# Designed miniproteins, single chains, continued (5): the designs that were tried, part 25

Each design is a single chain, and the fold is of that chain. pLDDT is the mean over its residues in the fold that is shown.

## One batch from the design tools (miniprotein)

Design m16844
Fold by ESMFold2-Fast:
Structure m16844 (fold): chain A 97 residues (1-97)
Amino acid sequence: KEELIEEARRLAEKARQLVNEAAPDITSPEAKKLAINALVQIAVGLAALDMGDYETAAEAFRGAAENFKRAYEIDGVPKLKEAAELFERAAELLRQA
């Protein structure tokens, strides 16, 4: 359903904003590398979403969620955990669409 796609986009956009706000608090080199990898996955996911490739978008957002969750486990930045949860939810909605 189109409603699932719209909700997934909204969640991904909110998660991206949280990551931008969290960026200055990411201090460890390992967490920075994970965050950079996740940002590339977000770019791929958003591009795929715009192209109607919901399978690729879901996989990209799931990958971003895993990377932010790992970055959170290293640096303890709460907004990264929140962003990971939102990207995971966005991926789940896109798999159902």
Scores: mean pLDDT 87

Design m16845
Fold by ESMFold2-Fast:
Structure m16845 (fold): chain A 75 residues (1-75)
Amino acid sequence: SLDEKVDEAKAELEKVAASHEDPEKAILSVQVHAIALTSDGWLELKKQGKLEEAEEFAKRVNEVTKKLVAEIEAK
């Protein structure tokens, strides 16, 4: 489901954030990985003809990414 796909992306991004003690490296790594996850998820959903779900997936992953970056910057 779309919710499961977004939850998996969130878990992966949280794991990436936790893998770096340096906040600047954590932010950059999260942003780069988010682009890859969004691209892969969008292409998968587009291949299935689910363009509206692809757009929603990209939007929700972007929201998760922004929240994680803000949490790292607040440290």
Scores: mean pLDDT 85

Design m16846
Fold by ESMFold2-Fast:
Structure m16846 (fold): chain A 70 residues (1-70)
Amino acid sequence: SSDTGRYARLAYRYGKRGDIKEASRYAFLATFEGSLDGGVNSGESAGLAMSLGYDGKDGTPFVEESERES
Protein backbone atom coordinates (compact mmCIF):
# COMPACT_ATOMS: atom_id res chain seq x y z
CA SER A 1 0.00 0.00 0.00
CA SER A 2 2.81 2.43 0.84
CA ASP A 3 4.83 1.74 -2.33
CA THR A 4 2.02 2.27 -4.84
CA GLY A 5 0.83 5.47 -3.16
CA ARG A 6 4.38 6.78 -2.74
CA TYR A 7 5.25 6.27 -6.40
CA ALA A 8 1.96 7.83 -7.55
CA ARG A 9 2.61 10.92 -5.41
CA LEU A 10 6.16 11.19 -6.75
CA ALA A 11 4.88 10.96 -10.33
CA TYR A 12 2.34 13.70 -9.60
CA ARG A 13 4.95 15.98 -8.00
CA TYR A 14 7.48 15.52 -10.79
CA GLY A 15 4.80 16.12 -13.41
CA LYS A 16 3.79 19.38 -11.73
CA ARG A 17 7.45 20.45 -11.72
CA GLY A 18 7.81 19.65 -15.42
CA ASP A 19 10.09 16.62 -14.94
CA ILE A 20 8.16 14.46 -17.38
CA LYS A 21 10.87 11.77 -17.60
CA GLU A 22 10.92 11.23 -13.83
CA ALA A 23 7.13 11.50 -13.64
CA SER A 24 6.70 8.74 -16.26
CA ARG A 25 9.25 6.54 -14.47
CA TYR A 26 7.38 6.79 -11.16
CA ALA A 27 4.04 6.26 -12.91
CA PHE A 28 5.37 2.94 -14.25
CA LEU A 29 6.63 2.00 -10.78
CA ALA A 30 3.21 2.76 -9.27
CA THR A 31 1.53 0.51 -11.84
CA PHE A 32 4.08 -2.29 -11.35
CA GLU A 33 3.91 -2.29 -7.53
CA GLY A 34 0.12 -2.22 -7.63
CA SER A 35 0.14 -5.29 -9.87
CA LEU A 36 2.17 -7.16 -7.23
CA ASP A 37 -0.38 -6.17 -4.54
CA GLY A 38 -3.37 -7.47 -6.57
CA GLY A 39 -3.80 -4.38 -8.60
CA VAL A 40 -7.26 -2.84 -7.94
CA ASN A 41 -6.01 0.11 -5.84
CA SER A 42 -3.13 0.65 -8.27
CA GLY A 43 -5.60 1.48 -11.04
CA GLU A 44 -6.62 4.66 -9.24
CA SER A 45 -3.00 5.61 -8.55
CA ALA A 46 -1.91 4.86 -12.11
CA GLY A 47 -4.81 6.92 -13.48
CA LEU A 48 -3.74 9.89 -11.39
CA ALA A 49 -0.12 9.47 -12.51
CA MET A 50 -1.16 9.26 -16.18
CA SER A 51 -3.19 12.47 -15.90
CA LEU A 52 -0.52 14.62 -14.23
CA GLY A 53 0.27 16.73 -17.29
CA TYR A 54 2.37 14.58 -19.57
CA ASP A 55 2.67 15.85 -23.12
CA GLY A 56 2.42 12.26 -24.38
CA LYS A 57 4.85 13.04 -27.17
CA ASP A 58 8.29 12.64 -25.61
CA GLY A 59 8.17 11.05 -22.17
CA THR A 60 4.93 9.12 -21.66
CA PRO A 61 4.92 5.64 -23.22
CA PHE A 62 1.81 4.26 -21.48
CA VAL A 63 -0.10 7.56 -21.55
CA GLU A 64 0.63 7.68 -25.28
CA GLU A 65 -0.61 4.08 -25.54
CA SER A 66 -3.82 5.03 -23.69
CA GLU A 67 -4.38 8.10 -25.88
CA ARG A 68 -3.35 6.65 -29.25
CA GLU A 69 -7.01 6.07 -30.16
CA SER A 70 -7.98 9.60 -29.25
Scores: mean pLDDT 55

Design m16847
Fold by ESMFold2-Fast:
Structure m16847 (fold): chain A 81 residues (1-81)
Amino acid sequence: SALEEEIRRLLLSTRDASLEELRARVTEFLRRQIAAGHDPEEVMRALARVARELYEEGLLSEEQVEAVGAAAIEVGSAALR
């Protein structure tokens, strides 16, 4: 999907950045998608799917996946249960 491709580009373009920068960019992206009218649950599922795929491909580290997860929890705690 277009959303999954955008997430993939975001994560790949920030993988050489600090964990703090990665988390901040993911948080900003998630907030923008939700503000644009995307269902928070669908956005979070797409993020989790892409992060897992990139981890399995060896393109993201465990620490990077944890940083992405932390961003999702922070945004999701305000929008999801």
Scores: mean pLDDT 82

Design m16848
Fold by ESMFold2-Fast:
Structure m16848 (fold): chain A 59 residues (1-59)
Amino acid sequence: GPPPLPPARATVKTTILTEDGTEETITSTGTVRAGQVSVSGNAKVGVRKEVTDETSVET
């Protein structure tokens, strides 16, 4: 069959918002296969951290 779609270079920007209103933005670059990118929130206990995942992928 045809070759699989080549992986595309993509920039993933993840914003983490803490409950005290502090906003932290993380920018990562990498490859995306078939346009699948997953980000899951609520990963950390500690000081009132609520993770709101916002992912933007640009190929």
Scores: mean pLDDT 48

Design m16849
Fold by ESMFold2-Fast:
Structure m16849 (fold): chain A 100 residues (1-100)
Amino acid sequence: SHKEKAAEEIKKLWKKLITEDLSVEERSEIIQRMIDLLKELGISSEEILETYEKALEKNVPEANTEEEKKKQAIGIASELLRLAKEKFPELFKDIEIPEP
């Protein structure tokens, strides 16, 4: 039940990130909240950090437009969501993650 609530909140944050017109600050806040919720699911801080750092390396080329900045945030969140789905496939069974 507690893990189901955390998973549901992660899914809501993901949907908000991909569907709403958000500021850079709002996207960063969503990513940070997703990280906190991954910890609530019982995923280790070390594994979350490694996933985030790898995502950051892939998705932090020079972003000059608002569209590019949004794409970077979505790319980072996608990798965090992929980690969640890998660890808890049944909780994230209904979610499709974009290919990297």
Scores: mean pLDDT 81

Design m16850
Fold by ESMFold2-Fast:
Structure m16850 (fold): chain A 68 residues (1-68)
Amino acid sequence: SMEEIREVLEEVEPELEELQREYVRRYVTDGDASAGAEGRAAIIELVRRALEERYGKRYSDAELRKAL
């Protein structure tokens, strides 16, 4: 549910912020054109892992892409 996704986003906020900073740095500083797509995939994987760990539910990448 969207509530479960929201709770997990709050729980992993420090990791998510660090991940976002890393991919922005790769894009801006290193000129890494793949950083946007890789960053999105990494964020989806972080949220998926946390949802599975906390709720024992496996969300698909498609479901998470729609919610995020």
Scores: mean pLDDT 80

Design m16851
Fold by ESMFold2-Fast:
Structure m16851 (fold): chain A 67 residues (1-67)
Amino acid sequence: ELPENIQKALDELAKILGLTEEQYREMRELAKEYVKEHPELKNQELTPEQLGDLIAEVRRKRLEEEV
């Protein structure tokens, strides 16, 4: 499960971007992966914009790992 602060930021980001349920699910999965690798985020204040940037970075790293 996502930490409450990350879940709140994701919900607000989805609202701002007008995400579909499918897009929301994908972003939530990426956020879960990032938090698993960076547990310090559980106790940090995170804005929707900051979460969006982190998710974009995870997506880029995944593409690099497909080699």
Scores: mean pLDDT 74

Design m16852
Fold by ESMFold2-Fast:
Structure m16852 (fold): chain A 65 residues (1-65)
Amino acid sequence: MSPRERAIRGVAYHYGLDPGTLRDVLEGKLSVREAAELNGVSQKHVTEAVREARRALRLVDRALA
């Protein structure tokens, strides 16, 4: 598992989201609305998870530089 994949999984676990769903939102394959519907949560909750995932991915990218 790549460092980026581990970061996404960690954030997904913390927010109670499916890791695949969070990854798909980050990759533009799924909208925030669709992800919220699939996981039975608010769009705000998904947006917060995406914000934290982007922060975690920035730290991974910095460590690999």
Scores: mean pLDDT 82

Design m16853
Fold by ESMFold2-Fast:
Structure m16853 (fold): chain A 62 residues (1-62)
Amino acid sequence: MAEKARKLLEELRNSDESDSKKRVEQLKKALKEAGIDAEVDVNDADSAQEAVGKLVELANEL
């Protein structure tokens, strides 16, 4: 994995963001910068929380 991608993912993992929908958008953007196009469904706050967990797991797999 590229050093820049690793740094971005680590920074996002340590960021404090209470809005789950905004968190999903930030994680998707960072993963795309790392070369990963992540698709997640966000219909409401519960779906956004699940999406955050899934995206964080993807980031940790890099």
Scores: mean pLDDT 66

Design m16854
Fold by ESMFold2-Fast:
Structure m16854 (fold): chain A 100 residues (1-100)
Amino acid sequence: AREAALRELEEEAARIERIIRAFVETKDARYGRELAEILGLPVSTVRTARRGIETQTPEGVEALRRLLEALYELLAARAERLDLEDLLAEVRAALARARA
């Protein structure tokens, strides 16, 4: 049924938004693992990206850039269907800053 598919999509949108905001706003390793699963990235890449935020090492900053690029692509592909355009704009801004 179409209603079941729309409900699943709404639940996916809420889950993605919650995990991304929690990852950006907190240092909780749990959200990093959930984000790795959503983005299809190794957990090690997400952990290195967290170190980039905390210690600003070249390797960490590069991993952060890659994570933000993967996140942007995921949100860009899904934002229209999941009503996540505001979150996509925030990630695009973060990616622009990380490229500097």
Scores: mean pLDDT 67

Design m16855
Fold by ESMFold2-Fast:
Structure m16855 (fold): chain A 55 residues (1-55)
Amino acid sequence: ALEELKKKALEMIEEGRSLNDVVAEGIKQAKEANLSGDEVTELLNFIHDAYIKKK
């Protein structure tokens, strides 16, 4: 669940999707996967960190 969403986020970032698109999709899929608030926070921090590294 969480690890799969992190991998998907990396793929979207590598494909050139905007940060807002990656965050929105990540939140949507985290809700569908019934992730906890802590897991959602970890996913968002991961997305932001990965996006900064790509720049």
Scores: mean pLDDT 78

Design m16856
Fold by ESMFold2-Fast:
Structure m16856 (fold): chain A 61 residues (1-61)
Amino acid sequence: VPEISALLEELVAAAVAAQKTRSEEDLARLRDAGERLASHLGPAQAAALRKDIDEALARLR
């Protein structure tokens, strides 16, 4: 589904799961959700989202 709102909800759900579990599966889910959303954004927003996700993953590792 190419609906941005659905991708954003998945990103939020993935971020909550990663924060709670810190598991490799949930961290991978967060990265995947972020990349799927970023592919539907403009270049500046995509770059900002990817940076925020990389920083979140670094903090959770």
Scores: mean pLDDT 81

Design m16857
Fold by ESMFold2-Fast:
Structure m16857 (fold): chain A 76 residues (1-76)
Amino acid sequence: MSLRERVLELLREHTAEAEATRSSDLLTARQIAEALGASVGAVRRALRELEAEGVVGSMTSPDGRTTYYSLTRAGA
């Protein structure tokens, strides 16, 4: 399984758990990297590819310093 596929699977699992527990479905690239045992740079690359495909959406904090990722309707 590619890193891109593992990132997508993790986001799907996290979204399902968040819906079940009413928790946040938002994850940072660092949190995804820690969960998958991958580098933050590699995860950010995978997330950019998924965002370009419309499968993942991003939201930036008001200060522009933190970016959060979640599944789009197409990725869920």
Scores: mean pLDDT 76

Design m16858
Fold by ESMFold2-Fast:
Structure m16858 (fold): chain A 90 residues (1-90)
Amino acid sequence: RKEALEKVEKAVEYAEKAAELYPEYKEELLEAAKRVLDAAKNGSKEEFIEVAAEASGILTKVAEESDEEAKELALEALAYLTEAVKLLEE
């Protein structure tokens, strides 16, 4: 559980940085990041997986549409979020 939360906190950190560099999705990404963090701390496993999938969709759009800096941050957020989901599935 602690390892999964650490991965989520890293994912949120990178997602917030990506949102600052790519403001077109800033509100959606910050809202999704808050939902993921709340679900990781207070939600069920099923709730976390659902909100993580939503956040991954937004991060994927940022990675596809942004340039090198924002793209790298979005991909790092996706990697940490994917690791957190795997830790909670097992």
Scores: mean pLDDT 81

Design m16859
Fold by ESMFold2-Fast:
Structure m16859 (fold): chain A 64 residues (1-64)
Amino acid sequence: MSEEEKKLLEKVANAKNQRERNEELGRLVIYKVKELGLDPSDPSFAAKVQALKAEIEKEIESLK
């Protein structure tokens, strides 16, 4: 995991309210979409983004 990804993940985990958490989660998802080279024109893009979001949520839960 990159240092940038780790910092974004920590910001999501440490968010003080739901609005802040949603903003930081959005930034992390955008970062990972770019890192993985996901194409928005791919018919599977939405499903891949949902799977990625689920992985991030599991990782946050593991951080406690």
Scores: mean pLDDT 77

Design m16860
Fold by ESMFold2-Fast:
Structure m16860 (fold): chain A 86 residues (1-86)
Amino acid sequence: MKEELLKKAEELEKKAEEKREEARRIAEETTRRTKELLEEGKKTGSKELYEEGIRVGAEGGVRVMLLSSEAIAYESEAKRLRKEAE
């Protein structure tokens, strides 16, 4: 029983790390793209590029938040299972 709980905790920890890595990648891409769009919008005076930059930033932020929340949920469950296995 305890060994099964530890294996399940390890699987959840791996899933959490995968979600954390995906969130990091999306955050980096979103930050870079948003900055490029806002800078180009400022340079050209394009309202459309400013709006696109805001949209990309908002959408990316929501995705990062959801992935981070999933990672936290997996980490919390893994911690609970490890404590139960002790």
Scores: mean pLDDT 86

Design m16861
Fold by ESMFold2-Fast:
Structure m16861 (fold): chain A 82 residues (1-82)
Amino acid sequence: MTEEQRLAEARAALAAAEALIDEARANLEHPELARRQLIAARVLLATARALGAGDEEIEAEVERLEERIREVEAELERVEAE
């Protein structure tokens, strides 16, 4: 795999993870579905981190999306506590 291909795959994984996080937040009324989407997003972030190792932009995006996952998990806890 070329470096260009590796970074392109990392960015694709980041985009897919962000989409799953957004879908999970839209699906807070379906907590089991939202949790499965967040698990899938975490797997994609792990892939992006491995492929994008040493790239500052990719590393920053992984951290940003990990933070968003924590926010959605906190929202899920609040919805289930109602």
Scores: mean pLDDT 85

Design m16862
Fold by ESMFold2-Fast:
Structure m16862 (fold): chain A 99 residues (1-99)
Amino acid sequence: MEEENLELARRVVELLLEHMERLGFDREEALAALRAAVREAAAALEAAGIRVTLEQARRGLRELLAALEAGDMGLADVSEAEAAGAIVALARAFEAEEA
């Protein structure tokens, strides 16, 4: 369900923001930067003709969440397909919160 993707996206965003706060960034500034980066990446994927299904988005979010929870901030164990899924899901979650 799309609601599960939104919940997973929120957890990913929270872990990324927590990491950026530990590096000395302000939470609001970090959130704005993350939102901008995700929008830019999603637009690049769309321009390249890459389409992501809801299932691929959910899988990408789960893999990204697992990597972040394991402390792999370099995302070494996340594939390009999983990264694309996560990026599209995060972009949609940010758009849903602005609506």
Scores: mean pLDDT 75

Design m16863
Fold by ESMFold2-Fast:
Structure m16863 (fold): chain A 110 residues (1-110)
Amino acid sequence: MEELLEKLEEAARHLEEGLELIAEAHASSEAERRELVAAARATARAVRDTLLRLINKDVPESQKDRTFEEALRELREQALRLAELAREEGLEEAAEHFEEAARLLEEMLK
């Protein structure tokens, strides 16, 4: 459980670091960058909400594993999409942070 929480916190940190880089680029006032910032914030919140549910749920381990696997797959897919969008905008460092978040989420699925 502790390793799972640590990986979720690390993934959330990478999503937040990517978001900060996108938010700085948002100063250009491009609508696509605003949408990317909104999507990144939503994904970071979802990871944090999953972490909070892990801490606060008194649920059988088999049900936790099933719920987490589904949530982690969805969050990984969103993180990979954010990485592609960041690359299309030329935000390579932000894309690397989102890819690292996706990698951590994938490791939790193995």
Scores: mean pLDDT 69

Design m16864
Fold by ESMFold2-Fast:
Structure m16864 (fold): chain A 96 residues (1-96)
Amino acid sequence: SSVSMTFVPRVSGDVAVIVEHSGDTNPGISFFVNGVDQSDKVTTFVPSPNLTVSVLPGVKKGDRVTAVVSGLQPGETVTVRMIDEGGHELTQTLTA
């Protein structure tokens, strides 16, 4: 199963993407800007097995930033948080 969240930054610059999941799975995360896969440009670190922090650089104000979290178990809960360089934020909790 997969979940997705789209965020539109209010300022240009880097977008931080924080993904926390409830299971013990190892989900994949893909990043898209205006529907174009940008996953190869992302700097990612994993401070714990359930928490991934990614930085997507060079996003423009008004771009559509989409994170797709895949490889989830049915009923697994994922919290996705995206923050622009101005501190504008969107957080959603999604169930696979």
Scores: mean pLDDT 84

Design m16865
Fold by ESMFold2-Fast:
Order: sequence, then structure tokens, then C-alpha cells
Structure m16865 (fold): chain A 91 residues (1-91)
Amino acid sequence: STKEELEKLFEKEKKRIEELVEEIKKELSKEQQEELEKLVKESLKNIEEELEELIKKKVPLEEAKNRLRLLFESMETMLYMYYWVLKKEEE
């Protein structure tokens, strides 16, 4: 089913992002880790809400998958930019 396939893609990409976040967190202070966790939780919630809308609107499976992938790619880019800024400040 479209819903099952989209939920599987979401869980796969979520796990990938969570693994990246744990790697980044190892190089951050406790305060920076807490802020990053808050940002990640909010971003994942936003992507989950988009997933629900894609299912509700019956977007074709391949289009819906591409939209989800783009959202996760955007989140990954944001995480790398955030990490780069923090590293620049520490110098």
C-alpha cells in the first residue's frame, strides 16, 4: 500500500538522520547537544506532518517518495550547516 511504503521510507530516512545526529553530538558540548536534539525533534515532527498530508491528499507513490527524500535531504543539509557554524565559533 502507498501508506505502508511511505511509512517504511520515513522510518529508514529517520534512522539515517538519527545516526548522523549521534555522530555530530559526540563533538558538541552538553548544552549544544540539547539544542540540537530539540531542533532535530521539531524537524522530524514537521516531516511526519508532511507525510500525513501526502497520504491524506493521495499523492502518487513515486511523487510522495521524492518529496519525502527532498525533505530529509534538506534536513541533512541543515544539520551539516549547523555543525559547520558551531565548529567555526569554537575555532
Scores: mean pLDDT 83

Design m16866
Fold by ESMFold2-Fast:
Structure m16866 (fold): chain A 84 residues (1-84)
Amino acid sequence: MLTEEEIEFGVIAIEVAVTKTILSNKKAVDSMSVEELDKMIKRLEAAKARVSTIDVPGADDLIQELDALIEKLKEAREEKLKKE
């Protein structure tokens, strides 16, 4: 039986996998608005805060992936602001 913490971990892991796939496509990232990037950053920061309270195997790895994705989104956002 999965605990609520394990279910939440799984949902966040799926969100990370989807975001990672989007960020691997430069054309997809280049098509995003500053507002869309800002919303994604806030969503991932909220997910990181939740994962940091969960004591499940793989939580530390997921936090590291979230940090890497947040950094990439922040860089893309700054580039967009310079172009607008």
Scores: mean pLDDT 79

Design m16867
Fold by ESMFold2-Fast:
Structure m16867 (fold): chain A 83 residues (1-83)
Amino acid sequence: SFELPPVKDPELQRLLDELAELARELERLGLHEEARALLEEARAIAEAANRTSDVRSLIGQRLRAIGLILDAERAIREAREKK
């Protein structure tokens, strides 16, 4: 399932929505294990964010999500170039 728990922080929600789209793209490219791992990490971020109202912790989760987006975009680019 590509459904992630919703979060209250709108910036983090936007990043998690992008992670779900990137996981779908990884799955379309046949990178099923990478898609699953990305969704598990994104779910962990959402769950951590829903357990805190601390701004520093929320910033940490946003930075983690950004890093995962960059890693997923690199993997998608590399997969599209390898045929």
Scores: mean pLDDT 86

Design m16868
Fold by ESMFold2-Fast:
Structure m16868 (fold): chain A 74 residues (1-74)
Amino acid sequence: MEAELAKATAEAGEAFKAYHNAKTKEEAEAALKRLIAARRKVVDLVAEASGDEALARELYAALEEEEAKLRAKV
């Protein structure tokens, strides 16, 4: 679990760096897709580990809000 979570978190970080350093809209969109996928994986792993449905709902809601903000910038 922790190793998978660390890997997913690292991927999210790399995707975020790629998004921030993107020189074109196409590069930004590709990096954003990777970032969204990695962040959803992190939330899935945390939700599975905790077994807490309320925490899972809060994390998914926060994810969708951040995804909407990031997509609006691209």
Scores: mean pLDDT 77

Design m16869
Fold by ESMFold2-Fast:
Parts: sequence; structure tokens; C-alpha cells
Structure m16869 (fold): chain A 55 residues (1-55)
Amino acid sequence: SSEQERRVEEIIARIERASPAELQELIQWVVDNEDSFSEEDLERIRVAAQRRIDA
């Protein structure tokens, strides 16, 4: 697997264990760095974040 795939997996894992404040900071960091991700990877991250927000 590529280094990019590992980074996406780690971001999703961080989203799953983040506190509400950490989650907001992590989402902002992803938005600020969206050019570093593919559309598919951004969608995966968005789905993971949305699942946490809807919980």
C-alpha cells in the first residue's frame, strides 16, 4: 500500500478516538490540507467524521 493510504487510515483512526474538540481541530486540519488528498480519500474521511458528528 502507498504511504498516502496509511495516512488516510491513520486520520480515520484518529477521528474514531478523538474528543469533540480534537475532532473539530482534525477536521479543520484536513480542510486546510485538502489538496494533499484525492477526492476518494476526502470522501472516506468525510464519512468517518460525519458518523462521529451524528453519534
Scores: mean pLDDT 82

Design m16870
Fold by ESMFold2-Fast:
Structure m16870 (fold): chain A 65 residues (1-65)
Amino acid sequence: MKKIKITNIGSKPVVDTSGKVYKPGETIEVDAESIEIDEETGVLTIKTKDGYIIGDASDVEVEEL
């Protein structure tokens, strides 16, 4: 796992599979197992120990720490 910093830079909430909601402008740090972007749909999927964070890749800024 690598520690990453995720910022919601969009106007919409990002929701993880545990039900946590990340508001526009909110920044969090998570331990990521994988980060994947679907080039056709623009869907970003981040795998963590607690599940998945799924959002639009254009609405999320990801920084590896």
Scores: mean pLDDT 77

Design m16871
Fold by ESMFold2-Fast:
Structure m16871 (fold): chain A 70 residues (1-70)
Amino acid sequence: MSAKELEEETRRLLEEAGEGEATVKFVNPEAGSVIMELSDGGIAHYFGSSMPMVLVMREVDGRTKFEGIR
């Protein structure tokens, strides 16, 4: 996928999951990965071209929590 297609797919998955608006931090078309920062400070990572999944990482009480969406 192109950088633009990866960004659009990541935004679509986050929007469908109710995460709202996200800021693009990094796009790597060769690895098929996108990193976005969520409005609450969480980090969303789209990776793997064969699995349209976003891993969301949030810090709660000094501990990193991971949640998969889609």
Scores: mean pLDDT 74

Design m16872
Fold by ESMFold2-Fast:
Structure m16872 (fold): chain A 65 residues (1-65)
Amino acid sequence: SLSEKAALATGGELTLIALGAKLLSRTPDEIVYGLDVDGPDLEVAKAAAELLSKGTGKKVTVVVL
């Protein structure tokens, strides 16, 4: 549902922000976040990006700085 998609998008975005991710680009087709993380925190960031992608219908990319 629309409400479920909004919850996924919000959860993914808030998780990326909590990890210190910086929004680098937002277009109609793609959202790009950059962050300085590795190991387990990078896996959390990738999972959050997948939630944001499912919620928005956009490609979400995480770039390691």
Scores: mean pLDDT 84

Design m16873
Fold by ESMFold2-Fast:
Structure m16873 (fold): chain A 109 residues (1-109)
Amino acid sequence: SKKEEILKVFEKHFENAKARIEKEIPADQRDTALTILDRVKEWALKRIKEKAETMTVEEFKDILVNAVLRVVIELYLAGFDEDTILKVRRILQEESLKAYKEIKEIFEK
């Protein structure tokens, strides 16, 4: 189903982003960063599941953009330094773009 394909693409690129981010985070802050990522992932998955079969490419893009923003805000509030936040934002934006391109191709079939 369209829902299952969207969920698989999101999960794949989120897990790729999480693995990349884990390598860039200092060990003492890693658990906090992963907790934030998992919380935002749950938020995004809930929105995707609710919109599922009627979801547009633009709505998927909006979920990705808001997920990146939520991670950045939560890292800032948790006291992460600017350089770390900028690295995390870049990784999330790169993986979001890959997910967006895959979803766009699926929706054009």
Scores: mean pLDDT 87

Design m16874
Fold by ESMFold2-Fast:
Structure m16874 (fold): chain A 88 residues (1-88)
Amino acid sequence: MTSEVMKALAEAALRAFRALAANPSASLGQAIGVALSVIGGAAEIEFTGDVERGLKTIRDAIRAAEDLGSDDATRAIREGLRKAEELA
């Protein structure tokens, strides 16, 4: 069910982007970078089958959101990852 996993992670990336874009302490480039890391991790899982590498990329995105001080972005990515794991 890779399509539903990708959708869950894409929705998480969008929520994280919106939270970071609304945060005056984060640049637009940082918001884009975090969102692309979530999508990139999802793409690694779907297109290469390397689940360990994809999950590492998504966890690195969670850490980046935490370092930017966005609890909303961090929560969105964590919820998306948990949803994706339930669908896999």
Scores: mean pLDDT 80

Design m16875
Fold by ESMFold2-Fast:
Structure m16875 (fold): chain A 79 residues (1-79)
Amino acid sequence: EEIEEKRREKLLSEAEKIRADTQKKVADYTAQIDEYLRRAAETGSQEDLEKARQLDTERQKYVAEGNKKIEELLKEAEK
């Protein structure tokens, strides 16, 4: 069996793992952000609004880092 194929499979597997982990974390962030935004809208709480903003920033960073790693792995697997 070609060594190249095994290398490709490992890279694709790693990319899928990162994708799955990123999606789970994004879902958790989204649920929390939505809850804090609802509370802020209902109560006028600046603390809830700030918490939602912090979580949104963390979510965006997590997505960006995850996507970058996935793109690198997919490009390497494509070669």
Scores: mean pLDDT 82

Design m16876
Fold by ESMFold2-Fast:
Structure m16876 (fold): chain A 84 residues (1-84)
Amino acid sequence: SMKELEELRRQAEANIAAAETSVIFAKRALSSPDAMETVKFHYETALKSAEQAIKYAEEAGDKELIERAERVREEAERVLAEAQ
């Protein structure tokens, strides 16, 4: 139904916003010495939210939301790989 599709898009957008917010918190934590564990935690949270957003966006068939969520996932994965 249209209501189910709209709810899936809303859930995707909410999870993208959560992922983007976690990235902002991670970047802010970089200004503090010894913040590596805090930075890692926020990027891990961003990755989880982005993966959830991809699932909702794929079910909704919304290519723009999929691409936006994938960009956040790729950034989080790249940073987490470089931090190890």
Scores: mean pLDDT 88

Design m16877
Fold by ESMFold2-Fast:
Structure m16877 (fold): chain A 93 residues (1-93)
Amino acid sequence: SAAERAGRVEYVDLDIKVKGNKAAVGLLVRSVGMTEEEARRIAQELADSIVEGLKEAGYKEVKVFIDIVPADATPEEVERRRAELKKKMEEAA
């Protein structure tokens, strides 16, 4: 089918930071052939599943950080957003 590659998300970075009973989940996602809104929805569904697993594992506070980059984002922009995401996660966990 011509629709086999209508759009996808690429997980550029997926990281989990833990400290005591707290966890932070970070997703840096590239949207390819879809809207940022649709990519964010897909990433949020994955994040919700990870949050459920972490809460079952005993983490009382779980924070989620999702950032979406477009398909044409430069390597420099991707690296900057990855660094910002990592900083937010380390401050939260």
Scores: mean pLDDT 82

Design m16878
Fold by ESMFold2-Fast:
Structure m16878 (fold): chain A 97 residues (1-97)
Amino acid sequence: AAEEAGKKAAEDAYQMAKRANGGDERVGQLVGDGVYHIYQGLRALAEGDREAAIAHYDQAVRDLRQAAALSTNPRLRDLLTAQAAQVEAQRAAIEAA
């Protein structure tokens, strides 16, 4: 189900980011939360709720950027920065529609 897929993606992202940043629980939690909000934004869009979608994408961008700033792994930092920029571009496209 879509809810199960989103929860699994968030858990997988949490575990990956935590491992990539030396077991950093906070970085893991922020990345997991960011991915969760991306999935919630996609669900809101599917339901026609643009305001909820924008709010979820804004939270995802904040969480991913904070995780990038706290990460000591340069590759993880670059990945998170790129993902945040992609989510922000998607948010802007929704607002412009």
Scores: mean pLDDT 87

